# Designed miniproteins, single chains, continued (5), part 41

Each design is a single chain, and the fold is of that chain. pLDDT is the mean over its residues in the fold that is shown.

## One batch from the design tools (miniprotein)

Design m17410
Fold by ESMFold2-Fast:
Structure m17410 (fold): chain A 62 residues (1-62)
Amino acid sequence: GTPSAADLTERQRRLQALDDKYDAALADLLKNFDSMSTAQAMRALADIEDWRLRELAEIAAE
């Protein structure tokens, strides 16, 4: 069935919280970027993308 307005609002809030967390993680990465090697930066980015995708999958499953 179609999700209720309340269900859509809660999902939207969870997605916004995830976006805020993702933006904060990227900002922290950028803050330290000049002190990191390319390999370290790529690993940190991959770790951020991995937890973001897991959280998105959990939100989608609910």
Scores: mean pLDDT 79

Design m17411
Fold by ESMFold2-Fast:
Structure m17411 (fold): chain A 94 residues (1-94)
Amino acid sequence: MEMKERIKEALLKAAEVIEKLAEEDPEKAIREAFEIRKPVIEEAIEKYGVEEVIKMLDEIEPELPPTAQRIAAAIRTALELRKIGDEIDEELAK
């Protein structure tokens, strides 16, 4: 799937920014890494839904170097929490 490749490339670029800038400016490194990956992840969610994007991240994660794996795991956890929140909101709306 083309989207999995785009997510993987975005995660690799985000990891590169963290590795290059984290010692000099960790706040800037985190912010720039977020800005690189956010539009790709948001596009994937819009097209495929949160559950499918979580699955894509799970499948990509073992193929990534350590820093990119940590980023992927963090995003996956955040999306899992979002899914749980959406399920609670649906239950409360009944």
Scores: mean pLDDT 80

Design m17412
Fold by ESMFold2-Fast:
Structure m17412 (fold): chain A 66 residues (1-66)
Amino acid sequence: GPGAEAARAGALRGPRAAASTAGSAAWGKQMNGDEEGAKIGREGAEAGTPEAGAEGAYLASQGSGG
């Protein structure tokens, strides 16, 4: 419900914000055929760790997945 949406928005302000960004960026990388970037971004989003999320978002934003 609406209360749950507000709670989720608040949660995204912290480390989950990086994970959410990584997930969105990973989806874009997947669409561009950058499977490594997408994989790292999704893994960061799923793990929910600040390091993995930030790394995933960074790599997805770079437009390069070796």
Scores: mean pLDDT 54

Design m17413
Fold by ESMFold2-Fast:
Structure m17413 (fold): chain A 65 residues (1-65)
Amino acid sequence: MIEELLEIANKAIEQVKKGEDVKAIIDGKEVYLLKGEASKEEARKITSEWIYELFKGILPETVEV
């Protein structure tokens, strides 16, 4: 689960750097991260915050070695 989240986060960050539409698959469901018009800098900020919120919500509960 954590590994899947890291992979999704990496792909989303790469897409936002390009300023393209960003989609992630979480628990088999597509999540649209970038919608409408946005600058690269704005897209990077909102996507990073969204990923951090999502990751933080799951990672603390499933921190296993």
Scores: mean pLDDT 55

Design m17414
Fold by ESMFold2-Fast:
Structure m17414 (fold): chain A 97 residues (1-97)
Amino acid sequence: SAAEKLIQQASQLVQQAKQSIEEGNLEQALKLLEEALALVEKAMSLATSESEKAKILEVLDLLQDAVMMLLSKSETVEQITRSIGLSLRVIGMQFDL
């Protein structure tokens, strides 16, 4: 679906965000996660089935949590990396990515 293509693009940005965090570039990671969130929100608007909407909402919630962790500056790099890793795992399971 059109929504799934946007989730695939978002997944690539989340992978890049993880790499940026591992390199210590939290500013670049935040930018990439915010771009990924915009794609997931667009995917939500294009979703046609309740099942697809539920899967996208789960991804949206996890990415919002990751962005909040980066913005709070109270979380460790390891905690942020685990949160992003969980987001990628859920995207992989829900959308076969």
Scores: mean pLDDT 84

Design m17415
Fold by ESMFold2-Fast:
Structure m17415 (fold): chain A 72 residues (1-72)
Amino acid sequence: SNLEKAEEIVEEMDKVVEEAKKANAPIRVLIEMESLLTMARMRLTIAKKYNLEVTDEEIKKFEEILKEMKEL
């Protein structure tokens, strides 16, 4: 399901943050990454709370956020 895909993408985002921490990334980069992760988690939490369907367009937006995090 798209909800499961969104959960997997958010888990990948968390891994990106943890890898950045292990690599001693600058605090500025970590703050930006944490902000993007928090935004994605909030959207996922709201969808789960209200049993909202996650659309293919929303999955694409989650993938774009993950890509942006990796480019920081």
Scores: mean pLDDT 86

Design m17416
Fold by ESMFold2-Fast:
Structure m17416 (fold): chain A 68 residues (1-68)
Amino acid sequence: SMEDIEEFLKITRELGELIKKLPEEEAKKYEQQALTIIGQYSAGKLSLEEAIERLRELKEEVEKKLKE
């Protein structure tokens, strides 16, 4: 749905901003994980809802790293 597309775009933007706050080596690892999820969605291997959930999980992990 359009609401799911908006959520996908919002979470990818917010995740990107959080990843930028990490040390360079960790930032590259999380960027690669985010790109893998996005790539799997684009290839039809993940549904939009599955991609959003995986990106939410990745965002939670990045937020944990920023609290360390």
Scores: mean pLDDT 87

Design m17417
Fold by ESMFold2-Fast:
Structure m17417 (fold): chain A 83 residues (1-83)
Amino acid sequence: STKISEEQKELAYKIAKEVYEENGSIEDALGRGSKHGLPVAVIAGALYLARLNGEDVEKLLESLNSLKDAQDALHELLEKYLE
């Protein structure tokens, strides 16, 4: 799996928070993140859903060490809260 950098995590955290504060959607978080590549898109989506649903965003962010971790987290949150 592709490793996630601290820069990617910090950028995704900022995007997710801004989308949440603007009352945006999961599509907005994914779309804004996608401009910075797939890892940022997936992390931003996962962190947005975590924030929206009262999950521990900081704990989730610390657990994301690879693109696979971020994809698994996004999938779990989408299934739990949107499906």
Scores: mean pLDDT 88

Design m17418
Fold by ESMFold2-Fast:
Structure m17418 (fold): chain A 87 residues (1-87)
Amino acid sequence: SMAAERRLLAQLAEHEIAELEAELASLKDDTSPLAVEYRALLERAIAQLRALRDALLGDAPQEEIDRLLAEVSAIGREIRRLRAQLE
C-alpha cells in the first residue's frame, strides 16, 4: 500500500539521518575551512531528510514528496562529490 511504502521510505530516511549525524559528530572539532563547509552540507542534508520523513509520515501530497525526494537526491550527490575532494 502507499502508506506502507511511505513508512518504509521514512524508516530509510531515519537510518540515513542517524548515519549523517554520526558523521557530523565525528567532524565536530575540525575547524578547517573544508570541514566547516562539509559540516554545513551535512546539516542541510539532515534537515532535508527530516522534512522528507515528516512529509512521508504526514498527509503531504505526492507532488511535495516527489520534490523532497529530488532535493535529498541532489544533496546526496553533493556530499559524495565533496567527500571525493577530501581524498
Scores: mean pLDDT 86

Design m17419
Fold by ESMFold2-Fast:
Structure m17419 (fold): chain A 85 residues (1-85)
Amino acid sequence: SSADVQAQAALQRAKQLLEDPSASDSEIIDALYETFLLAEKSSLDVRTQILNEILDAIQNSSDPERAQQIAYQAYLQALDDIIKS
């Protein structure tokens, strides 16, 4: 579906930013936030794949602790907006 395609495209952008040491925290948060919102509109299988790939990207980051904190912040922002909907 188009939602699955959009979610996968957003994931690839977020992964590239997580692996880029020059990327700002704000840029990574925005990319992950969009990925989480699009994942909510996707099939359960695609959503599960996206979450697993984000976890893998965090583990493979040069600073996993920073990456985890950033991902958690993006998730909370996405969750707040989902609840408001």
Scores: mean pLDDT 83

Design m17420
Fold by ESMFold2-Fast:
Structure m17420 (fold): chain A 78 residues (1-78)
Amino acid sequence: SEVEKKEEEVRELMERIRKALEEYLKKQNFSKETQEAALKHLEQLEKRALEIVRNTDEGETVIKGLEEVLKQLESELA
């Protein structure tokens, strides 16, 4: 239950990061190829974050790290 809640929080944060990253990459005029590569890399980061939440006590630390990444991306779009 607690792990499931943290997994959902990670997925929600990763979706928000994905959208912000897509907007950032378009604003910077990166090629479609570069955009697709960055988004695939983000999928691997999500998988790793979920592994940490499932298998360790570091889930809250990972969530806070993802929140900071989102904040940085949103600041670049302002």
Scores: mean pLDDT 85

Design m17421
Fold by ESMFold2-Fast:
Structure m17421 (fold): chain A 107 residues (1-107)
Amino acid sequence: SPEVLEKMEQILKDIEHALELAKKAKETGDEMYKMLAQLEVVAISSEAKVLASRYPDDPFAQELYKIVEDASKRVSELFKQNDLEGAIKVLEETRERVKKIIEQYKS
C-alpha cells in the first residue's frame, strides 16, 4: 500500500527528529530537550501502533511497530537512568532498522 510506505517514511523522519533532540539534550544538558525527545519517542510508538492496527495483515507494518515499541521502552529506561549516550545509540540503531524495512518494502 502506498499509504503504508508514506507512513513508514514519516515515522523514519520522526525518529531522526527524536535523535536530534536527544543529541541536543546531551550537548546542552538542557532538561527541556530530554523531555521533548521522550515525548517524541512515545508519539512515534503510538503512530506505529495506529499503522499496525489499520493494516493488521501487512507484515512490514507489524514489524515496524515491534521495533519502535521496543525502542520506546529501551529509550525511556535509559532516559530515567540519565544515560543519554545509550539513548542516542538505541535511536541510531532504530533508525537503521526502520530504513531496512522501508528498503525491503520498496523491493
Scores: mean pLDDT 89

Design m17422
Fold by ESMFold2-Fast:
Structure m17422 (fold): chain A 68 residues (1-68)
Amino acid sequence: SAAAQAAARQQQLAELRALRALIEEALTSGDPALRREVADRLRMPRVPSDEELRVYLGIVEQEIARLE
């Protein structure tokens, strides 16, 4: 239904915005615990580099723009 699709979109947007904030904080703070949290959330086999975090940030921002 349209209502179910709207609810699913809102949930996806909330999750993506939370992930964006986490990646931005990991990049800004340099906190290894936050980098590990990003890796765990994205099911990454290793802790991401700054370049990998920036790539994922771009992907997340594009996905947010697509769903808005």
Scores: mean pLDDT 86

Design m17423
Fold by ESMFold2-Fast:
Structure m17423 (fold): chain A 74 residues (1-74)
Amino acid sequence: MITREEIAKIYNEVLKDVQEALKKGIKLTPEQKELLKKMRDIVEEIFNTTDPAKRQELAEELKKIYEELKKLLK
């Protein structure tokens, strides 16, 4: 089962990728900004839930958004 620590690690990896892109002069699109907001909202919900099943659902949603964001950061 996915843990809060694993979720935090995924989110921190996304933040590092975004910071690296910005350092290279890459501008975030409105779509990328919206995906980042969705990820932040999901992470907040995961940290506020005590239900392992709900946490797993949210974590799967987070992974899908992360994969979509990685494609857009090319």
Scores: mean pLDDT 74

Design m17424
Fold by ESMFold2-Fast:
Structure m17424 (fold): chain A 85 residues (1-85)
Amino acid sequence: DPERLRALADRLGDAELRELLLGFDPSAASHPVPAALAEPLDRLGALSVVEQDFATLALAAFLLGSLARQQGDLARAERLYALAA
């Protein structure tokens, strides 16, 4: 959902991270999720649990799961994708 991706990007609070996330096409399987987003997304995901913002949590979990899969950590990827569903 492009609107949810933009909402997540707006919450990163950093213009460079926002542009990096908005430049990512989740439908383009050949383009990896930027590793620089890992720590910001993890922090935002944790904050989303406290805020009960499950839409932001789901998108952050999906992107982190894709990063884990790219790194070969399939067990972590499966757990994060389950959280995103």
Scores: mean pLDDT 70

Design m17425
Fold by ESMFold2-Fast:
Structure m17425 (fold): chain A 59 residues (1-59)
Amino acid sequence: SSSLEEKLKELKEKLEELERQGVLAVIQGDFDTLAEIQEEIRKLKEEIKELDEKFYESL
């Protein structure tokens, strides 16, 4: 209902998409792409955590 809630949902959906892309990279043996995806997942998880904490504090 809030813009923060919508942003969290969008980021979590992007995380799921990246995790699926990572699985495909493993299956195809593309470890360079996997390493890039893993770094993007790490950064996205950090952003989700920060926003999730902010959302909880706003309740």
Scores: mean pLDDT 82

Design m17426
Fold by ESMFold2-Fast:
Structure m17426 (fold): chain A 85 residues (1-85)
Amino acid sequence: SPQDEMLQRLKERIERQDVEGLRELLQEVLDNFDPETALEILSEVTRYVEDLYRQGRISDETLEQMGEVIGEAIVKAVSRFMERP
């Protein structure tokens, strides 16, 4: 599905510790998915970042940077969800 393909692309950017690439793909999520689906994707992305951090596969600095980028996307998705007709 388009959601599963996007999740795979997001996970690949996270594994590479590509913070800017993650920011760009999260903007694509916000632009191309409804707010409910975007929030589901953001939830999965958050768990994946936490899992890789617990495995020692991302640094404290990368965790902080990715957390900020994901948090910004969550705020935008929640705002769009609350504006639902």
Scores: mean pLDDT 86

Design m17427
Fold by ESMFold2-Fast:
Structure m17427 (fold): chain A 109 residues (1-109)
Amino acid sequence: DEELRRLAERAIRLAEEAYRLAKQGKLDEAIRKLDEAIRLLDRAAALLRERGDTAAALEVEIQVGIARIYIGVAKLLKSKGKDKEAQELLQKAAEILIEAARRLLEHAG
């Protein structure tokens, strides 16, 4: 599936970029890249649901949900000046999105 493959590959690249940005302490840039990766994965999940692949869609939706929680907590920690703790959570969010996108890429063929 070319569309799912493109969405997965773009999500992987964005999440890997976010991981590097977070590691450099560029937290706002990392958050923007994670939000972009999430939008691509939400699009992929919607396509999977439209095609009747409910199990694959649910797997992506669960992983995106977990990543959103990590990003939300990271934003809260950043607002309190706890940048190092926020950085660690953004890195974990990126790892979750990379894994979700890689599984989607495998599913796409």
Scores: mean pLDDT 91

Design m17428
Fold by ESMFold2-Fast:
Structure m17428 (fold): chain A 94 residues (1-94)
Amino acid sequence: MEEFIKKVEEKFNEILELLKKGDLEGARKLLSELDSWINNDKSIPEEAKNIALKGINKIEALIEAYELGLISREQMIEKAEEVKKETLEKLKEV
């Protein structure tokens, strides 16, 4: 679990940096790669997978909301940082 949480945190930090740079395509690619890695690792508990995948889906939804003009870039980044925080807190409780 500790290594899984560290990897999720590291990848979310990398995704956030891409969002701050305006690289939405790069951010979506990393989200997709993280999703695939989580789904292919049979050693991760199902509850932990579900928590991390929900976080990924929320960030993807934020990127879409920004692209549709529903939220600002600043709001997308702020909300994505909150999704990271909530996801990591929930993973520590598993």
Scores: mean pLDDT 87

Design m17429
Fold by ESMFold2-Fast:
Structure m17429 (fold): chain A 67 residues (1-67)
Amino acid sequence: MTPEQLQAVLDAGRRLSEAMEKGDKEAVRQAALDILKAAGKTVPEGASLRDVVIAASEALEQALADA
């Protein structure tokens, strides 16, 4: 992961945390998708909000481990 990709993942992770605190499901979905995109991952068509959030959390943890 490049430093630029790591920064993008961290910025999206911050937005995800804020959206979850507010209970804004649409913002949670968008932030999770931003994390996955920045990490170079794809989400299967029809993935639930739960699936997207889990995948984004795993991508964020992996990015922090690779830092």
Scores: mean pLDDT 79

Design m17430
Fold by ESMFold2-Fast:
Structure m17430 (fold): chain A 80 residues (1-80)
Amino acid sequence: MKKEEALKKFLQEVADELERRMKNATIEERGDLNEVLNVLETYLSEGKEKAERVLKQLSPRTQEKARELIKKFDEIEKKT
């Protein structure tokens, strides 16, 4: 699989998972999940420096979730 295709597939899977969680989440949890999605989208479109800046404005719990997903994304990018 080409690197670009693998990264795109991983992102789509993460977005679908977060969207699924949002359907059954409380209003507060939906906010947190939407912020995580926004960080990931910023990372892809504007790069990691811009994403880090957005990330720093979020709660520590939301930062941890976003960093975990970015780490998995980077590992796929590095491997492929």
Scores: mean pLDDT 72

Design m17431
Fold by ESMFold2-Fast:
Structure m17431 (fold): chain A 93 residues (1-93)
Amino acid sequence: KVEELLRNAEKAAKKAAEAAAEGDLKKAKEYFKIVEEYFEKIKKLVPEYSDKIDETLAQIKQLIVDTGRGDISVEEAKEKIKKLIEDLLEKIK
């Protein structure tokens, strides 16, 4: 269940980065809200990891912002998002 929620959050985060790269800030915010909703569900299932989950969410938000600014490519943002989700999954397992 946690792994499925994390994978769904990863997909939404990657879509947020894509929207940010396209300059569609409204769509980027909508996808990021979906990421936040998945992470809130994960925090309820594994509250002992709340701090790490919040740190990961903050890092994903920053990657989306950096992508929208052109400071990072969308491909690099997607790879970093994938790494953050994998690292979080390894800690929760």
Scores: mean pLDDT 87

Design m17432
Fold by ESMFold2-Fast:
Structure m17432 (fold): chain A 83 residues (1-83)
Amino acid sequence: YIDDVIKKLRELLAKTPEPVDPAAKEEIRQLIDEYNKLISDNTPENKAKAKEIQKKLDELVREHPRAAIEVDIEFYEEKKKAA
């Protein structure tokens, strides 16, 4: 039900009028891409690196919630195309 998730995220984005920080959005996107690459090859070393990236993502998401929502929408849209 990826469509329902995307719809809810778009509704949240519409209710949040604050401008997106493009640098924060790009950093979040890069960290998520790196995280996904690490977890696709599931080794103990990659798990440790993934945890470090997750901590950085948690901090950025809290500071830049609108940028995080936009990145989430982009990833769910890509997921939908793959399904």
Scores: mean pLDDT 75

Design m17433
Fold by ESMFold2-Fast:
Structure m17433 (fold): chain A 61 residues (1-61)
Amino acid sequence: ITVTAEVVDGKIVLTLTRDGKVGRSAFDSKEEALAAADRAAESLGEEVGAAIKKAVEEALG
C-alpha cells in the first residue's frame, strides 16, 4: 500500500494505491484527514492508518 499527501489550494489531498486501485480524497483540515486515517485503520488495517497520518504530517510540515 502506498500513501501520498500533498497540499493543493489549501486542501490536503491524499492518494492511496492498493492492489492496482487508486483512491483520492481531499480534506479541508488536519482534523478531517486524521479522522479519515482512523477510519482507514478500522477498515484497511492499522498500518494503513499510520501511513496516512505520516503522509498528512509530512504534507503539513
Scores: mean pLDDT 80

Design m17434
Fold by ESMFold2-Fast:
Structure m17434 (fold): chain A 55 residues (1-55)
Amino acid sequence: PICPKCGSKMIPVPKSVEGVHSERIDGQLYVCSSCLLNKEVEEGIEDLKKAVDKI
């Protein structure tokens, strides 16, 4: 399946991720790979900011 938000290919996953487009087909859950990557990058930046603030 293709993500309606960004047109990227969706990948099969065991559970949905909040803020990432998900779709269920024949009992298998799919999430947008590009939206998932963008969320991971945002979380990584937040973790770096927290580490700097502790110094």
Scores: mean pLDDT 69

Design m17435
Fold by ESMFold2-Fast:
Structure m17435 (fold): chain A 81 residues (1-81)
Amino acid sequence: NPEDRERARELQKLMLEALKASGDKRFELYAEIYKQMGFDLTPEQVKAYYKARYEKDKEKTLESEKKTEEQLLAALARENA
């Protein structure tokens, strides 16, 4: 289907542009990607979604860092025993 192929190509182009963009421009490009997928989202809604996802990823990163610190402390305790 030529229409599906052209749409996929346009989405790939927008995704590549979004990867190179920063700040509000990135969220404008993401909103356009979602629009091409049939979702009517504003850049503000996309920004809110990614901010919420970033906070979840940040918490997972903090848990991972805490576990690494605990492992290092345990290793040092074993070496001094």
Scores: mean pLDDT 70

Design m17436
Fold by ESMFold2-Fast:
Structure m17436 (fold): chain A 85 residues (1-85)
Amino acid sequence: MAKELEEKALSSPEGAYEVGYEATKELVAANPASATAEKLLEFAELAEKEGAERLLEGNPELSEEIAEALAKGAAEALREKAAEL
């Protein structure tokens, strides 16, 4: 499962965006008690501003486009969940 997600993230920006979105959505669902709208919006802003740089630091094999797509997908999932709360 984890390896399959990494392969999708490396193959296209569209796939990377979807992986970031779905993985973040699942993480928020797993931790509902700690997920407030304010914290989710803060995490979304951090993902948009620094997410790509942090991903590249941990995964130097990623392209900038793939890292940006992953971060953007994650940020959208966080903003969408914040709007539900």
Scores: mean pLDDT 74

Design m17437
Fold by ESMFold2-Fast:
Structure m17437 (fold): chain A 107 residues (1-107)
Amino acid sequence: AEPTGAAVSRTDAGVYVVVHSRGGHLAVAATRNPAVVPELEELARRAVELGINLVAGFDHLGAEDLERLRALLDEAAARGEPLLEVLTGADPEIRAIVEAGRAAIAW
């Protein structure tokens, strides 16, 4: 059976990590803002449903950044892109999570 799963976790460093997997595709999103976690879960789920791997990391993520991320995902889907990578800021914990997520997508 193809792996299907969704998980949200919080690191000891205070980073929220959203993971969704479906049909051999993986979405990983990391943020320090708990208020955007439900919307990142929706985006992660949508990415793997569209057959797109998502790796996203944000030191700070607001509503405007979420709308931009949704637009980028829609464009990636329209172009048939296998991977969407978005990293903003300089947080080393978030960067490490994004790099680990990218490594996990290797197939």
Scores: mean pLDDT 79

Design m17438
Fold by ESMFold2-Fast:
Order: structure tokens, then sequence, then C-alpha cells
Structure m17438 (fold): chain A 80 residues (1-80)
């Protein structure tokens, strides 16, 4: 059976905590690239970062991370 939306969110949140290597509550471009590789996502990590990094500071804030999680749950193809 496919994972529920809640189970996917919990797994993704746990994974995001692992890749927040500097523990500052933001995800860097480097951490995003590693995350996308580990979930076997073939999306261009630079394009994903540009889409999520609305303030252009080269990091993904907690609000942007929540938007990313929502995007992945609404578009399961981005999770695989």
Amino acid sequence: APLSEKERLLSLKSLLKVYDLDQDGTLSERELKQLLADIENESNPEAVLKFLDKDGDGSISDAELQAFISLLTEHPELFT
C-alpha cells in the first residue's frame, strides 16, 4: 500500500533534520542537493532551490521547507 500523506511528511521531516547539518533551522543549497540525491529525485537541485529560495539568500528557511514538504505531498512524483 502507498504511504499515507502523514507518514510521508513524518519521514521527510526526519530526513530534513538529518540534512540540516549546521543545525541552524535552514537548509543550504549543499544540503538540498544531498537530500534530493538521497530520495532519488531527478529534479535539478539548483532549480528547486531557486523556486523555494524566494529571498535569494542561498538557503531555505523553515517557511520555505514547509512549502517544500507540502509540494512533495501534493506531487508524490517529486518524492520518488
Scores: mean pLDDT 60

Design m17439
Fold by ESMFold2-Fast:
Structure m17439 (fold): chain A 103 residues (1-103)
Amino acid sequence: DLEKKAKEYIEKVYEEGLKKIEEAREMARRAEELDAAVGREVRRLTGEMEQLLGSGYGLAKQKLKESPEEAIKVAEETKKRVDELYRRARELTEATEAAARQA
């Protein structure tokens, strides 16, 4: 059942995305303690992740019955974009923490 597999994949992408958003919120908190400007940028990236995941999840669920294949495609694109923002948030946070350790 393609619809069932699509639903399971969409839910998995959403669950993984929510976990990354939670981790990014913690990164923003840690970064802000060391550099207020970096903390603000990581928080901005976290907000973009929340908007993308919410919008992508909604669109994927809306397409699920009409076109399970399109629903999967939306979930894949949403995952890729959220993962890219997560990597940027992580790189900024880790760079700031590394700089603080050398100070």
Scores: mean pLDDT 89

Design m17440
Fold by ESMFold2-Fast:
Structure m17440 (fold): chain A 89 residues (1-89)
Amino acid sequence: GMSIAVKEATPGEETTLEARIPASLADRFRVRLYLYSKATGQLELVEEKLVAAEDVTDIDENTGELVFRGTIKADEDTSAAVLVVEPAE
């Protein structure tokens, strides 16, 4: 499984997205942050990283799921942000 968070972006404001995923799915997760560009009509990848499950310190206290966060600052061209977390290898 993968976890996807989507938020509308307000120009000039910071938007923080959170995605939760079970730690049992993989030892490592691929985290990708996208912005939706009004000019191109497409999602543009702005950040990609691999994160070891053991290095994730933010855990949901009710579910035990790993909590991943991404923060963007929207400009006038940005209408939405998307955070994708998926098992890697």
Scores: mean pLDDT 84

Design m17441
Fold by ESMFold2-Fast:
Structure m17441 (fold): chain A 75 residues (1-75)
Amino acid sequence: GPMGAAQGAYEGVREGGGDEETGVKAARGAKEGAKKTNGDPEGAEKGAIKGAREGGADDETGKKAGEGAKKGAEK
């Protein structure tokens, strides 16, 4: 669900070396993406990547945020 997507995105950013502010932006993006797509994991993934990049994350950290959001959305 959206909360799982948000948590996964945050953890993905932190694992990738991103800071707390970037993690929060990724989590919000993941939650918004999941809500707009009625819980679609792909929507959560795209939102997480967008939020992470807004926080200044590199490509690798953004990818981890997206993967975390997708897995979190599926639970």
Scores: mean pLDDT 82

Design m17442
Fold by ESMFold2-Fast:
Structure m17442 (fold): chain A 117 residues (1-117)
Amino acid sequence: GVNQEEMKKKLKELVEKYKDKLSEELVKELNDFLKDESYEKFKRVVNLLREKLGTLNESLTFEEFIEKEAKIYALGRTAYVLYLLSKLVNDEIVKEIEELASKVDPDEALRKMSTGE
C-alpha cells in the first residue's frame, strides 16, 4: 500500500522546491488542497494542473481525464496531484509515482474510478 502521509510530505516539498517557478494561483490551490484533500479541492487543483500542462485533450471531462491515469488515481488524491505537479516541473519523482502505479491491480483501479472517490 501507499503511505498517504509520505505522499503529502512529498507534495509539500515539491511545492516549496518549485514555488518560484509556479503561478501564485497554482501555489494557492496546491496549498488549499494540502489543507483539505476533499474531492472539490482535488478537482480544482487537478483542473488547474491540466490547463498548465497543455498536453491534454480539452474535450475530455474531468472523469475521462482521471481515467487516463486510473492506476495513479488508485494511489490516492495526493499522489495524483503529486504526479501531475511532478510532470509539470519535470521532477524525477514522476518515475517513483509511475513505478508505484505499475504495481496497482487494474481491477482495483477501475473499481475506484466507478465509486467516484
Scores: mean pLDDT 79

Design m17443
Fold by ESMFold2-Fast:
Structure m17443 (fold): chain A 62 residues (1-62)
Amino acid sequence: MLSPQEVIEKIIRAAEKVDPEAAKVARELAAKGASATEVAMAGVKASKDPLELSRAVAEELS
């Protein structure tokens, strides 16, 4: 069972593995109270490899 906070932390952790700069954007948005979906989308959009970041997030949440 994952809380919303745990989901957000998993998303950020996955993003850090692919693109640390994208993870930084995701962390900043999470700090402002963004939802898990908003955090994931921001990370993907900021990433140099959006497809790989999407895969990493999906794998981390599995």
Scores: mean pLDDT 80

Design m17444
Fold by ESMFold2-Fast:
Structure m17444 (fold): chain A 72 residues (1-72)
Amino acid sequence: ERLPELIAGLWDPDPAVRLRAASELVRMYDEHPEEVEKALKEAIENDPDEAVRRGIRALLQQHRPDLLKRVT
């Protein structure tokens, strides 16, 4: 299952890997809404890189503005 690997990817030392994981998780929202919402909320609140946090918010605004409202 991709979901556990993608959630783990949000904690990768490489910011590019974290942003890619967040992008893929947004794609899985309809299938795993509770898990994706929780994981992305934690990433937006805790990611050490401001650019990654802004990138996740931008992805949500473009593709899932409903989810953005739930995680912020």
Scores: mean pLDDT 84

